# Designs tried in a protein design run: designed miniproteins, single chains, continued (3). Part 60

Each design is a single chain, and the fold is of that chain. pLDDT is the mean over its residues in the fold that is shown.

## One batch from the design tools (miniprotein)

Design m10207
Fold by ESMFold2-Fast:
Structure m10207 (fold): chain A 92 residues (1-92)
Amino acid sequence: ALAAAEEAARAAGLGEPAVLAARAALALEEGRPEEAKELAEEAIKLAGEEDHAAKALALEALALAERALGREEEAEKALELAKKEFEKYLAA
């Protein structure tokens, strides 16, 4: 399932950071917030400086994962960063 989703995203021309962000969202839906956090952090690290949309999606997934893990302050920090990245994306 996850490998097939990655292959489909790559075939659709989506970059690796977007694929990892999508996998993080799936991990959250499946009740695996620890995996979602790791995938989101990897997506953020792999995203280029101008990949504002991919970074915003990854940071939002990270915020949801941190909240699911009971780390509300870390979730709020990630959500604020996601908001800033979305603002950069919309201004482009």
Scores: mean pLDDT 77

Design m10208
Fold by ESMFold2-Fast:
Structure m10208 (fold): chain A 87 residues (1-87)
Amino acid sequence: SEAARRRALLHAVRMLAHYVAELEKLNEPQENIDEARAYLAALEAALRDDASLEEVIALLRGMAARSTNPRLRALLEALVAEFERIA
Protein backbone atom coordinates (compact mmCIF):
# COMPACT_ATOMS: atom_id res chain seq x y z
CA SER A 1 0.00 0.00 0.00
CA GLU A 2 1.00 3.66 -0.45
CA ALA A 3 0.94 4.25 3.32
CA ALA A 4 3.17 1.22 3.98
CA ARG A 5 5.66 2.39 1.32
CA ARG A 6 5.83 5.92 2.78
CA ARG A 7 6.23 4.56 6.35
CA ALA A 8 9.05 2.24 5.23
CA LEU A 9 10.81 5.08 3.37
CA LEU A 10 10.50 7.41 6.39
CA HIS A 11 11.84 4.60 8.60
CA ALA A 12 14.78 4.09 6.20
CA VAL A 13 15.59 7.83 6.31
CA ARG A 14 15.43 7.80 10.13
CA MET A 15 17.61 4.67 10.41
CA LEU A 16 20.29 6.07 8.09
CA ALA A 17 20.16 9.50 9.81
CA HIS A 18 20.72 7.75 13.17
CA TYR A 19 23.60 5.75 11.63
CA VAL A 20 25.25 8.97 10.35
CA ALA A 21 24.88 10.58 13.82
CA GLU A 22 26.50 7.52 15.46
CA LEU A 23 29.44 7.58 13.01
CA GLU A 24 29.97 11.28 13.85
CA LYS A 25 29.84 10.64 17.63
CA LEU A 26 32.40 7.80 17.30
CA ASN A 27 34.72 9.93 15.11
CA GLU A 28 34.66 7.24 12.41
CA PRO A 29 36.75 7.83 9.25
CA GLN A 30 35.49 10.82 7.25
CA GLU A 31 35.09 8.65 4.11
CA ASN A 32 32.57 6.44 5.98
CA ILE A 33 30.65 9.49 7.23
CA ASP A 34 30.60 11.08 3.74
CA GLU A 35 29.36 7.86 2.09
CA ALA A 36 26.56 7.46 4.67
CA ARG A 37 25.58 11.16 4.30
CA ALA A 38 25.42 10.83 0.50
CA TYR A 39 23.13 7.79 0.80
CA LEU A 40 20.98 9.60 3.39
CA ALA A 41 20.62 12.53 0.95
CA ALA A 42 19.54 10.11 -1.80
CA LEU A 43 16.86 8.55 0.46
CA GLU A 44 15.63 12.00 1.56
CA ALA A 45 15.32 12.95 -2.14
CA ALA A 46 13.38 9.71 -2.79
CA LEU A 47 11.00 10.61 0.08
CA ARG A 48 10.50 14.20 -1.25
CA ASP A 49 9.95 12.95 -4.83
CA ASP A 50 7.54 10.22 -3.63
CA ALA A 51 9.62 7.53 -5.39
CA SER A 52 7.92 4.23 -6.28
CA LEU A 53 8.59 1.00 -4.38
CA GLU A 54 10.58 -0.33 -7.38
CA GLU A 55 12.69 2.85 -7.55
CA VAL A 56 13.49 2.74 -3.80
CA ILE A 57 14.45 -0.97 -3.93
CA ALA A 58 16.72 -0.31 -6.95
CA LEU A 59 18.30 2.69 -5.15
CA LEU A 60 18.95 0.71 -1.94
CA ARG A 61 20.36 -2.31 -3.84
CA GLY A 62 22.69 0.00 -5.79
CA MET A 63 23.90 1.67 -2.58
CA ALA A 64 24.45 -1.70 -0.85
CA ALA A 65 26.45 -3.02 -3.83
CA ARG A 66 28.68 0.11 -3.88
CA SER A 67 29.09 0.46 -0.10
CA THR A 68 32.67 0.31 1.19
CA ASN A 69 31.58 -0.11 4.84
CA PRO A 70 30.31 -3.57 5.93
CA ARG A 71 28.04 -2.06 8.63
CA LEU A 72 26.40 0.34 6.15
CA ARG A 73 26.02 -2.47 3.58
CA ALA A 74 24.28 -4.67 6.21
CA LEU A 75 21.92 -1.80 7.14
CA LEU A 76 21.07 -1.15 3.47
CA GLU A 77 20.49 -4.90 2.83
CA ALA A 78 18.12 -5.03 5.84
CA LEU A 79 16.21 -2.04 4.39
CA VAL A 80 15.98 -3.77 0.98
CA ALA A 81 14.44 -6.83 2.71
CA GLU A 82 11.90 -4.57 4.47
CA PHE A 83 10.79 -2.94 1.18
CA GLU A 84 10.65 -6.35 -0.58
CA ARG A 85 8.20 -7.57 2.11
CA ILE A 86 5.90 -4.64 1.18
CA ALA A 87 6.07 -5.41 -2.58
Scores: mean pLDDT 87

Design m10209
Fold by ESMFold2-Fast:
Structure m10209 (fold): chain A 55 residues (1-55)
Amino acid sequence: SKAEEKSAQYEKLMEEYQKQMKEIEESNLTEEDKRRLAVELSEEFRKQVEEILNS
């Protein structure tokens, strides 16, 4: 079903998001740069989740 496909896509997207967030946290960037990148990543993740759910 489409719901099962969307659930699988969401899980994969969440896994990638968490991985990238961890990479930002573990980077040697400034705290300001880490915050900016985390916000950008969070906004992109939210948009992609909405696209999956509303497609």
Scores: mean pLDDT 83

Design m10210
Fold by ESMFold2-Fast:
Structure m10210 (fold): chain A 55 residues (1-55)
Amino acid sequence: MEQAIREAQKLIDEARATSDEVTRHQLYIKAYQVLRDAGVPEDEIERFFREQTSA
């Protein structure tokens, strides 16, 4: 789980750093899949994205 959160965080950081909307979207999808595959509950995934993507 911790490794998956760390990996998802890297993907989100990369997504936020990119100017390409398509690449950004794909990175967000990958981050979501990483967390899902690791068994992170949907509510926790939503909180993680909220904290990482909206100030």
Scores: mean pLDDT 77

Design m10211
Fold by ESMFold2-Fast:
Structure m10211 (fold): chain A 65 residues (1-65)
Amino acid sequence: KSKSLEKIRELAEKASEKAKELILEAIKALEAGDYKKAEELLNKAAELLSEEMAIEISLLFHEAA
């Protein structure tokens, strides 16, 4: 189990419900091997987050991919 994915899930719990749903869908896409869909969903979530949180999640996502 990826430590980076666990950190992304923890950050999602602090985010808005809409951003959390997009982050969880991005994780599902990543686990399914659909990296393009995962990146698109994560970018949509990042638009709903603070700049600092969006950067952190993006870095963790690329570490997990």
Scores: mean pLDDT 77

Design m10212
Fold by ESMFold2-Fast:
Structure m10212 (fold): chain A 120 residues (1-120)
Amino acid sequence: MITLTASGGGTFKEGSSVTLSGKVSGPYEQIVELSWLRQKPGEEKEQLASISMLTGMKHYAPSVQGRIEISVDKAKRTSYLKMSNLKPEDTATYFFEAVALLPLFYGTAEGEGVELTVVS
């Protein structure tokens, strides 16, 4: 079983930077993709960034491109989402997700969300 733990939320000032951390426990070798998603109050959940564990290719949502970076430290089994130049509109619950290759299909695991609040 894969377990995901996200951390690094809290209250931050507009214009600052934050790094969210997502730790993977369990069969790391089965993971093909790691992703970060968010859900803003009153909005649907959106995928912000992903990284392929097979190719290292990264994808970013157009709404945040240029302000965020996803990275992976394989030795620490941790993915980082660095977000710069925070805006009040970045206030949301952030989720860390993994896609794993199972014998007959891909399985998805998602950790509990971390809350990020951006204040003026």
Scores: mean pLDDT 83

Design m10214
Fold by ESMFold2-Fast:
Structure m10214 (fold): chain A 63 residues (1-63)
Amino acid sequence: TEELEQQAEELQRQAVRAALEGDGEAARAYFDKLLEVLRQLGVSDEELARRRANFEAALPALI
């Protein structure tokens, strides 16, 4: 699980960086990969859906 946790942290950093650089498509792609890693770590479908909704709502303010 440590390797998956490191992957999640790296994907989170890449998603945020892409969003701050104005690349919404790359930000979404990294975030989708992050959600898949979080699912493998045992995060619930409800929590994953909440995180996706929050990310999509925040993305226009970051770009």
Scores: mean pLDDT 80

Design m10215
Fold by ESMFold2-Fast:
Structure m10215 (fold): chain A 80 residues (1-80)
Amino acid sequence: SEIMAKAEELLEEARKLLKEAKETGDEEKVKKAIELAKKALELALEALKRAKTREELLRAIGLILQAIGLILEAELLLEK
């Protein structure tokens, strides 16, 4: 679905930003990665509600878990 494809795109962008932030210590990139992962989570939850097949359901769940994992990893990197 378009919603799942957009969620996957946002998660890929978030992962790239988080990888760069780990190398450079750029807190702004960490924060942007969190924002993108949260948006991906919202889209994945919407996809879950619209899932009609087992395959769609499992894909949506996978995206939800990936988004949560990225958010937790990114927030752990934010030292305040």
Scores: mean pLDDT 87

Design m10216
Fold by ESMFold2-Fast:
Structure m10216 (fold): chain A 93 residues (1-93)
Amino acid sequence: MEYYYEGLEYLREKKYEKAIEYFEKAIKENPDNAEAWLNLGLAYLKLEKYEEAVEYFEKAIKLKPNRLAYENLAKALEKLGKLEEAEEYKKKA
């Protein structure tokens, strides 16, 4: 089974630490997999690790701009109190 799809299954089951392990493996095999970076950010967001979530969403956007990535980046920035930056990304979503 592909590491990315294993990560998605763990994310769906709310097993965020295992999801992270498998998305990291997916990224190691294919660092240009924007969806793996996006879902890595989502798993960190669910664990309330907002600074790491921002970093991974920015990487996903740099590889492939995506509405969901912009929305979740804005959400993570709001949690960090970076309200002006969050508003910028909401306009791109």
Scores: mean pLDDT 87

Design m10217
Fold by ESMFold2-Fast:
Structure m10217 (fold): chain A 108 residues (1-108)
Amino acid sequence: IEEIVQEILNKLLKYQFLREMDKKLEEYKEKYPELIEKLEEAGVSKEAQIIAMEVLEIAEEKGLSEEEVEKIAEKILEALREMGETEQFIKDVEKALEIALEYWKKKK
């Protein structure tokens, strides 16, 4: 779980550094158009959208249980708080994760 959380956060930092966030979101929109539309309508940041989408991709790739995915979501929020991220960003990530997890549960 800890390794998965670090992997997701490192991917976000890489996308930000390379200015590839928009390109990555377009890839997600092609695979999950309905989910990206819901995230955009919710008004969450692009960074929060990427975190939520990476959690979904890992959940599908590794065949994770709902309990495991919920623990990953909780640990991401804990890691962001420990890193000193803003309350607003943490709330955006929490909202994006809720939307992505609900979508994933319905598709499974």
Scores: mean pLDDT 79

Design m10218
Fold by ESMFold2-Fast:
Structure m10218 (fold): chain A 69 residues (1-69)
Amino acid sequence: SEIEKEILEHVRKGLEAYKAENYDEAIEHLEKVIELLETLPPSKEKEEMIKGAKELIEILKKKKEEKEK
């Protein structure tokens, strides 16, 4: 589906940004993944993916703060 393609694109771009230590860009892509996932029908897999993405955003926000200090 079109939404699934967009999710995969944002996952790939987010991972590339993370590897480059561009934490702001990585966070933006993860936030877009969550937004797109929330448009899909409810499922346990979706709930787990959203939870994982939110946890990763928290980690990246902390890494961004540490890098700027």
Scores: mean pLDDT 83

Design m10219
Fold by ESMFold2-Fast:
Structure m10219 (fold): chain A 73 residues (1-73)
Amino acid sequence: MELSEEEKKEILEDLEFIEELRRFIETEAEEEEKEELLELAVNGDKEGFLELIERLLGKEAKERAERILKRTE
């Protein structure tokens, strides 16, 4: 309908990134980092959440997460 092949590829890449981020949080992130992420999410602090992602996974991960959040809002 509206999804092109390129759009499908972008969505799959976004899902892959979300899975990687979730795996990082579950397996590699410190307990304090998990608590900080949850606190920021509960409070709706989008900027703080993105800044924490940058600290944990780097600038490219933040840019990817920001694009995903803008697309879903």
Scores: mean pLDDT 72

Design m10220
Fold by ESMFold2-Fast:
Structure m10220 (fold): chain A 61 residues (1-61)
Amino acid sequence: SEALQEKIRKEIEENLESHLELLETEEQREIARAVAEAMKKAKSEDEAQEAGAAAIEKVHA
């Protein structure tokens, strides 16, 4: 469980680093960081996906 949570956090961090290099605006980077932070607080992969989706919805609302 803890090993899986650590793996998910590392994957989110690595994906964020790669994604930020492709983003052209500071607004997009702030959104990406907020989504990643919400996902890293999750205890499971499913919970991380739900947290990420919720963070995106809040930005677009």
Scores: mean pLDDT 72

Design m10221
Fold by ESMFold2-Fast:
Parts: structure tokens; C-alpha cells; sequence
Structure m10221 (fold): chain A 70 residues (1-70)
């Protein structure tokens, strides 16, 4: 549980710095390490933001829809 939370926090730090590739890596790691729907929902929402910042509108939409399903 703590490892997934730490991965999510690191992802948010990289997102704030504009390092979208590193942010995506950590958000994906948070999803992989956690079965908590709330943590997964936050990770999918932040993945959508990272992809939107990179101009990948299709992936951003996909991850927003995944967050809504949780």
C-alpha cells in the first residue's frame, strides 16, 4: 500500500515539473501496485492529465473513462 502511494506522489511531482514521461511511469506503477479503487482512480485521472499535456488527446480520453468506471 505505501509503495503505491509513494509512486503516485512521485508521479505528481514529475507532472508538476513538466516531466510527463516520468510522471506516466510512476502513475502506471501506482496502478500496478494497488488494488485500491480510489488510488487507481486518482492515478488514471493524473495519467489523463499527463497525456493531455503531451497532446495525446485519445489516450487522455481513454484514461478519463477508466477513472469514471472506478
Amino acid sequence: MEEAVQALVKGVEYLARGDYEKAIEYFEKAIELSDDPQLKRLAYKTLAIAYEKMGDVEKAKEYREQAEKL
Scores: mean pLDDT 83

Design m10222
Fold by ESMFold2-Fast:
Structure m10222 (fold): chain A 65 residues (1-65)
Amino acid sequence: SKKELEEKLKEFLQKLGDQGVTELSEEEREEVIKLLEELGIPVSEEFRKVRKLSEIADYYLLKLS
């Protein structure tokens, strides 16, 4: 369900933060993009250039508000 995907994305971002990740790897970015696309959230060209975890988390919160 959409809510399960939202929770999965939130938990993924929180886990990265808890592990001290400040910038996402290519594999981590692809997982975030995949989850956003599965949620039906359009991934902008601007967002595809974002590497910082804090900026990705802010984008997620903005799109779900």
Scores: mean pLDDT 76

Design m10223
Fold by ESMFold2-Fast:
Structure m10223 (fold): chain A 68 residues (1-68)
Amino acid sequence: YFDYLVEAGIYLIRAGIHLVDAARSPDPAVREQHLAEAERDIEKARSYEKKAFEVAKELGLDPSYFLG
């Protein structure tokens, strides 16, 4: 469980960095590249969050803690 949550956190941090770089980039091509990288990192984070949620449910933990 914790390993999946850590991986999700890492990808969210990476996505955040790319979003900041995109917002600060005056070059549209560089901005587009950072946005695409952020989108991929968010998708990976969601995948790991889903895996963490499934493991938590398997362990009998309350799923509501993972839904916000």
Scores: mean pLDDT 75

Design m10224
Fold by ESMFold2-Fast:
Structure m10224 (fold): chain A 61 residues (1-61)
Amino acid sequence: SALEQELRSLSVEELERLRRGLEGTIARLEREHGDDPEAQEARRILEELLRTVERLIEEKR
């Protein structure tokens, strides 16, 4: 996908910053909006993105 190609262009340091940002956003959605179906769907998408970012960090190491 275009998104994965863009993520591949990032450095390990940039991917690690993105990983931390995603972890923070996911935690906030769980804490503040755990009962909201739209927030649950957003969290699922962000968790999928987080897994992609973590895989790319490993591939670059």
Scores: mean pLDDT 83

Design m10225
Fold by ESMFold2-Fast:
Structure m10225 (fold): chain A 94 residues (1-94)
Amino acid sequence: SAAAEMIAVWRETAERVIALLREAGLDEEAAELERLQREQLARLEALAAAGDRAGLLAVIEESLGRLFETAVRHRLAEALEVVREARARIDALA
C-alpha cells in the first residue's frame, strides 16, 4: 500500500541519518533519534491501520523536519540530501 511504502521510506531515511550522525561522532543525538524513531514507528503503524492518511503524512513531515534540522545544526551535507530525497519520494506517494 502507499501508506506502507511511505513508512518504509521514512524508516530508511531515519536509519541513514542516524548512521551519518554516528559516523560524525554524534552518538548522543543518534541514540535520541533512534528512541524517537521507535516511538514514531508505532504511531505511524496505528495511523495506517486507522486509514488516517492526513495524520500519517503529518507525522512523517514532522519527523523529516526534525531530521533536517539536526542535519543543518551539525552541518551534515549528506544527511540533508537524504532527507530532501525522502521528501520527494513521499510527495510522489501522497
Scores: mean pLDDT 87

Design m10226
Fold by ESMFold2-Fast:
Structure m10226 (fold): chain A 82 residues (1-82)
Amino acid sequence: SSMVEEAARRADELAREAGRAFHEGDYEKAVELLEEAAEILLEAGLLEAAAQAYLELAGLYESMGDLEKAEEARRRAEELLA
C-alpha cells in the first residue's frame, strides 16, 4: 500500500540522518532518529526492517558504552524475527 511505502521511505530517510549524526559523534541524536525509524516501521507492520533498525540501535549503544541497552535492542530485534 502507498501508506506502507511512505512509512518505509520515511524510516529510510531517518536512518540515513542517524548515520550522519553518528559520523558527527552525536550519538544521542543518532539513537533518537533510529528509534523514530524503528517506531514508524513497527506501526507499518514492517517487522524485518524494524528488527534491522533495532540491530543498528544495538551497535550505537555499544559505541556509547551502554551494553545493557545494546542487549535490550538485540533482544527486541530477535523477538521481531521469531
Scores: mean pLDDT 88

Design m10227
Fold by ESMFold2-Fast:
Structure m10227 (fold): chain A 86 residues (1-86)
Amino acid sequence: SLEEEFERFEKEAKEELEKFKEYRSKVTDPKFKEMLDRDIESIEILMEEAREALKKGDELKFTLYRLIIGGTITTMRRMIEAHEKR
């Protein structure tokens, strides 16, 4: 079901967010830290919006929010990897 798919997605997204928060705590570059803070906040807000869309049966909004969250997580992982290579 969409609810079971979201539960798995939310668990994985929360695990990624914890890794991002841990990495953020070690970042000394203030601009990079600000970017991470913004993206972390965005993901947390969108996760709440996705839950609400699912509760309302709005499958289109739910799918769009999931895609945005997934894209943001992927972009953050790539940014962190690039930052670590310096």
Scores: mean pLDDT 86

Design m10228
Fold by ESMFold2-Fast:
Structure m10228 (fold): chain A 92 residues (1-92)
Amino acid sequence: AFSAADQNQIQGFTYYMIGMSLRDSDPDRAQQFYQRARDYGLQITPDRTRLIQQGVDQARQGNRDQAVQLFQQAGFSRDVATYIVDNIINAQ
């Protein structure tokens, strides 16, 4: 089972990804989801969002180990990074 901190990271990432999906079509709603991501402890900085996007891109390419490392550099725990990456790979 995930710790409370790991559960918060998963929720924060989920809200961030919803916000990113809405950024061009509904920017005001995207900002609300970014705020929810921050409320769960996600630090939305240019460096961290770049690492998250690189991690997502590597996961979509099936590069599991590189994607996990990028998410850990973005501030996610190894367990959360692995969980996110495996879910992205399995959805492709």
Scores: mean pLDDT 88

Design m10229
Fold by ESMFold2-Fast:
Structure m10229 (fold): chain A 66 residues (1-66)
Amino acid sequence: MIIIKASGANAATVTAAALRIIGEGGKAIVKIGEDTTIIAEGLSEEQAKAVAQTIESGGGKAEVKI
């Protein structure tokens, strides 16, 4: 289980990150609050870094917690 905290990410960027998790065979749970938290299951550390890069490419900031 990997927790990705996304700050400043718009809805399109969060959707792209969630779709990437699903596309890599993982499960995504998105919690929307003051910051968006994405809980990813079934991902490797390398796959989680790729998801974080998707968030940052969309103008957000990603923090990955294992």
Scores: mean pLDDT 79

Design m10230
Fold by ESMFold2-Fast:
Parts: structure tokens; C-alpha cells; sequence
Structure m10230 (fold): chain A 83 residues (1-83)
């Protein structure tokens, strides 16, 4: 599960760097579901928020940031400071 989440997050990051935002969102969503609350899962939620913002979907980005906040309020606060 953790190894699979890492692989999905790596593929999601590659898709994000290539501008394939819908693919990135799908891959990071799968990674976050496999490893909720872990470093990998929180990173995936952060990248879901970034990809959503890059698509212009502020509502979806806020949903992922609130999910991160429920799992780790400190990580969510630090991430919001970077936006």
C-alpha cells in the first residue's frame, strides 16, 4: 500500500510537471486514498490542491486543503502559506 502510494505520487508529479493536470489529479487522488495522513498522502493532497488551482478550480483546491487540515492541521497551515 505505501509503496503503491509512492509510485502513484511519483507518476502524479510527472503528469503535473508535464501540464497533464487531469491525470495528475487522478493519480494524486489515488495516492492520498492509499496512504491517508502519511507524509506521502499529505504531499498528494497538497499537489491535488495545486493542480486544482492551476486548472482554475478554487473550490476543489479548498476541498483538498480542508481534507489535509483534518488529517494534519500543521501541514495544511504550512501548505497554505506557500499559496
Amino acid sequence: AREEALKLAEEGFKAFEEGKLDEAIELFSKAAKLAPGSRIGLMALGNLALASLKKGDKELAEKYLKEMEKLNPEAARKFREQL
Scores: mean pLDDT 82

Design m10231
Fold by ESMFold2-Fast:
Structure m10231 (fold): chain A 95 residues (1-95)
Amino acid sequence: SSVLEKLKEIEKEFETASPEERYKLLKEALALFTKYLREQYEQGKVSREELLEIYERLSKLLREIEEAKEKGDEEAFTEAAKKAFDLILETLKKV
């Protein structure tokens, strides 16, 4: 899908980006992903239960990302961001 291709490109850009640009790219990926999930849910392609499970997992990772950013912990930020990209890409393969 075009959304999957765009998200893969953002992930690729993230790997070579500056620390400041990495946060912006992650936010762009999250906005694109959540918009896509809402559209899939509205079309009946994702159940309410699946949507809530994905949002709970994503919310936990977003908390880790924001905490790492506030502390200036680049390693923790990178690890949490990679887990978020993994969750996003795996979800898109299933819906």
Scores: mean pLDDT 84

Design m10232
Fold by ESMFold2-Fast:
Structure m10232 (fold): chain A 90 residues (1-90)
Amino acid sequence: EEVEEIKRLADTMKALVDADPSLTPEQKAAIHAALDRLKEAAENGDKEGVISAAQELIDIVEAAKTDNVDHQVSLALIIIGAAVTILAAE
């Protein structure tokens, strides 16, 4: 269930990213790619891959913060929460 929950969460994050007007198309594409890596790592039980993907998402969000960061911060926190959940489930 935890893996499927993370996959659903990642898909929800992709939708929120697409709807976020503060993100550029390039930032949205980078976040989508990182979320895909997170889903793959979760599906494979790859704890290191989950941590790596979560860190990449944090880095992308931090680099993207120039003016309005509210939605970007929320996305990063949710992604970190998902990664921690996978780690705790092991």
Scores: mean pLDDT 67

Design m10233
Fold by ESMFold2-Fast:
Structure m10233 (fold): chain A 66 residues (1-66)
Amino acid sequence: MVRVVLTGLSASGATAAALIGIGDGGEAEVEDSDPIRVTLTGLSEQGARAAAQAAELSGGRAEIEF
């Protein structure tokens, strides 16, 4: 299972990434800081890539840990 750390997110980007992680059967931890950080765990590789793409499209950054 894959872990993804997302940083530099807007509130809408953080919500989208969390929903992708939960929908993939994983867990989402949203840190309400500025900028927002989201840690996703228990993802598939495809779910991790989808979450990373969502973060990048919202101007954030993603680190995928396989």
Scores: mean pLDDT 76

Design m10234
Fold by ESMFold2-Fast:
Structure m10234 (fold): chain A 62 residues (1-62)
Amino acid sequence: KVEELEREAERYARAAQTARDQAELSKAMGNEKGAEEAENVAKEYEQRSQELRAEAEALRAA
C-alpha cells in the first residue's frame, strides 16, 4: 500500500521534471504560452507527487 503510493509519487515527480524542462525550453524560445502550459502541468504533477508522499506518511503514522 505505502509502497504503491511511493511508486506513484516517483512517477509524478519524473513527469513534473519533464514538464519543467519543457517550460524552460519554451521560455528560452519565446513561446510564453507554451511555457505557462508546461509550468502549470509541472505544478500539478509535483503537487500530486507531494500528496501521495503525504498520504503514505499519514497512513503509517496515523
Scores: mean pLDDT 82

Design m10235
Fold by ESMFold2-Fast:
Structure m10235 (fold): chain A 65 residues (1-65)
Amino acid sequence: SEILDEAVIEVHLMGFRLIGAELVSEEGNKIVIRVPEDPEVQKQAEELKKKLEETLPHVEVEIEK
């Protein structure tokens, strides 16, 4: 998925440390960030969501705990 590939590039380029998190693309231009019970990872996932919503305005980003 081009949308998922772009999200992975943003993670690497911006240096987000999403240890234990998983990025998945879902139907309807949706990216889901699945996060572990780690407050620092959850905080970084929120920052990634903000970044992705700015760069990919037609993509829905959801954080799943």
Scores: mean pLDDT 73

Design m10236
Fold by ESMFold2-Fast:
Structure m10236 (fold): chain A 114 residues (1-114)
Amino acid sequence: SFIEELEKYVERVRELVERLRQAKAAGNFDEMIEIARELIEIAQEVLELLKKYNVPDDYIEAFESFLETMRTLLEELEAHKDDPARAQRIADALIAVAEGFISYLEELIEELKK
């Protein structure tokens, strides 16, 4: 079902957040970039799913905003690969955006269960 698909995306993003925390702790810059790309791919898949099920435009706009923020953070991470302190701050921002994405997706799931 639509709800079960969204719940699977919540789980996938939670796993990526944990992987990102581990990559950050290890200073593994290449892994942080790979995780950022996976988050963008998931955000694109979720956005397509929401459009398919005719979710209201305000939700579409919110998830488009999450996607754009993730893309910006990936570009910043790639631009500053030789600055570990900045990479750490970008990873923190990406974790915060991903956690916001999860929270907003869980809110949508609860609205759909009415």
Scores: mean pLDDT 88

Design m10237
Fold by ESMFold2-Fast:
Structure m10237 (fold): chain A 81 residues (1-81)
Amino acid sequence: DHFLQGKRLFAQGKLEEAAAEFEKAIEEDPDNAEAWYNLGNVYYAMGKLEEAKEAFEKAIELDPDYEEAKEALKKVLEKLN
């Protein structure tokens, strides 16, 4: 399960490997809002703020009630200021 592997790698601080696994999870299920949210968190941890913004926006597009993704997007926008 690429999604679960991505979460494990992210917890270990293996950011590039975590991103690759979440990208594979999204390739298999592009409507998985949680995978987009987690990919955004990995990009944010990597300092890839514009990529993190796009991933969080996609998570919110797929799930407009995704409060965690909305909060994460606000944090990214504050850093891009």
Scores: mean pLDDT 89

Design m10238
Fold by ESMFold2-Fast:
Structure m10238 (fold): chain A 87 residues (1-87)
Amino acid sequence: MAEELRKKAEEKEKEAEKAYEEGSRAYEAGDYEKAIELYRKAVEKYKEALELYEKAGAPKEVIRKLVLKLTAAEIALVGAEVEKELA
């Protein structure tokens, strides 16, 4: 059912948001290795959420907001990888 797919998508989005927040805290602490792991997890979970929302037929505004969150997590991941290489 579309409702179950939407609920699974929301759960994956929450997992991604938690990983992103934990990754940002690790980044601020200078723990770039931990930040990379957490941002990578956030990217993966946002991608899973996006696929589930698309299958559920979610409104374009929901898809757009999720794509922006995914893009932010991907940018954060690249930033943490660059900092680790320079450290």
Scores: mean pLDDT 88

Design m10239
Fold by ESMFold2-Fast:
Structure m10239 (fold): chain A 65 residues (1-65)
Amino acid sequence: MSVEELVRRGIELARELGRTEMADAIEQAAKKDPRHPDVLRAMQRVAEEAGDEELAKEIRRALES
């Protein structure tokens, strides 16, 4: 999965959790550096809370690379 797809999916999940402010913050931070560890960690937490194991796995792989 591309980093752009990870960001899009993470934002969608954050909105699904009712965290619109968090989704906006992730989008703005990702525009500057989508591979920033803080952005990836925030998306990983959202994926884990939503139970999206595949997205969490892809984010973890990106953090390790």
Scores: mean pLDDT 76

Design m10240
Fold by ESMFold2-Fast:
Structure m10240 (fold): chain A 66 residues (1-66)
Amino acid sequence: SAEDAYNEGLKYEAQGKYEEAAKKYKEALEIDPKSGLAGKALHNAIVQYAKLNRPDEAKEVEDLVK
């Protein structure tokens, strides 16, 4: 579920695994883009890519919800 993917993202982020966290947040957004979690998943995915200095991937995630 979107909630399971989002929670797994939080676990990876707590472990400093920012790339895996970003992937899980992106997965949560893709599973249910109309969920109440979609905005948080989008924001958190962008934040993880920013920590990794990957602005192109951050923009790709933004473009998914346009």
Scores: mean pLDDT 79

Design m10241
Fold by ESMFold2-Fast:
Structure m10241 (fold): chain A 79 residues (1-79)
Amino acid sequence: SLAEALRRGAELLREEARRVREELGSEELARALEEAAEALERLADAVAAGDEAAAAEALAELARLEERMRALKEAALAA
């Protein structure tokens, strides 16, 4: 299901956050990845409940986090 796929995506983001923290020492990027995982879990819950408004909010949050993560990834790799 879509909700299950979204939860798997959240697990992968948490694994990436752990790698980023351990290998790059970038706490800001790791936290942003963890926030994205939380937003994916909220989206999964909204999808499972059929809550279109909550799903739209979670998608908007993910879009903002993607923009922030792009900037943080550049900063982390430059440090």
Scores: mean pLDDT 83

Design m10242
Fold by ESMFold2-Fast:
Structure m10242 (fold): chain A 99 residues (1-99)
Amino acid sequence: MLTDAEVKAGVADIVLAIGNLALQRGDYEGAIKLYEKAIKLFEEAGDKQGVATAYTNLGKAYLKLGKYEEAISYFRKALELDPDNEEARKVLEEAEKKL
């Protein structure tokens, strides 16, 4: 049985995937809006790992905009929620090298 939380997490995964497509196409502002929406849906679902993934991708969009301080802030938020997130660690190290 799908719960309301599982439905919200599933919708958040789809929104996250659309955000990733926007990022690949160079629509960084569109990607940011989609990632922010995915974060809210994952938070409502209680999916901490989903929130961490969305923060990691939000940080990547800020890196593409040259907003390194904002990117680092979002990568740190991702690691606070999921300390074992290897992708978040790698992109945080990359962002810190840009400062």
Scores: mean pLDDT 86

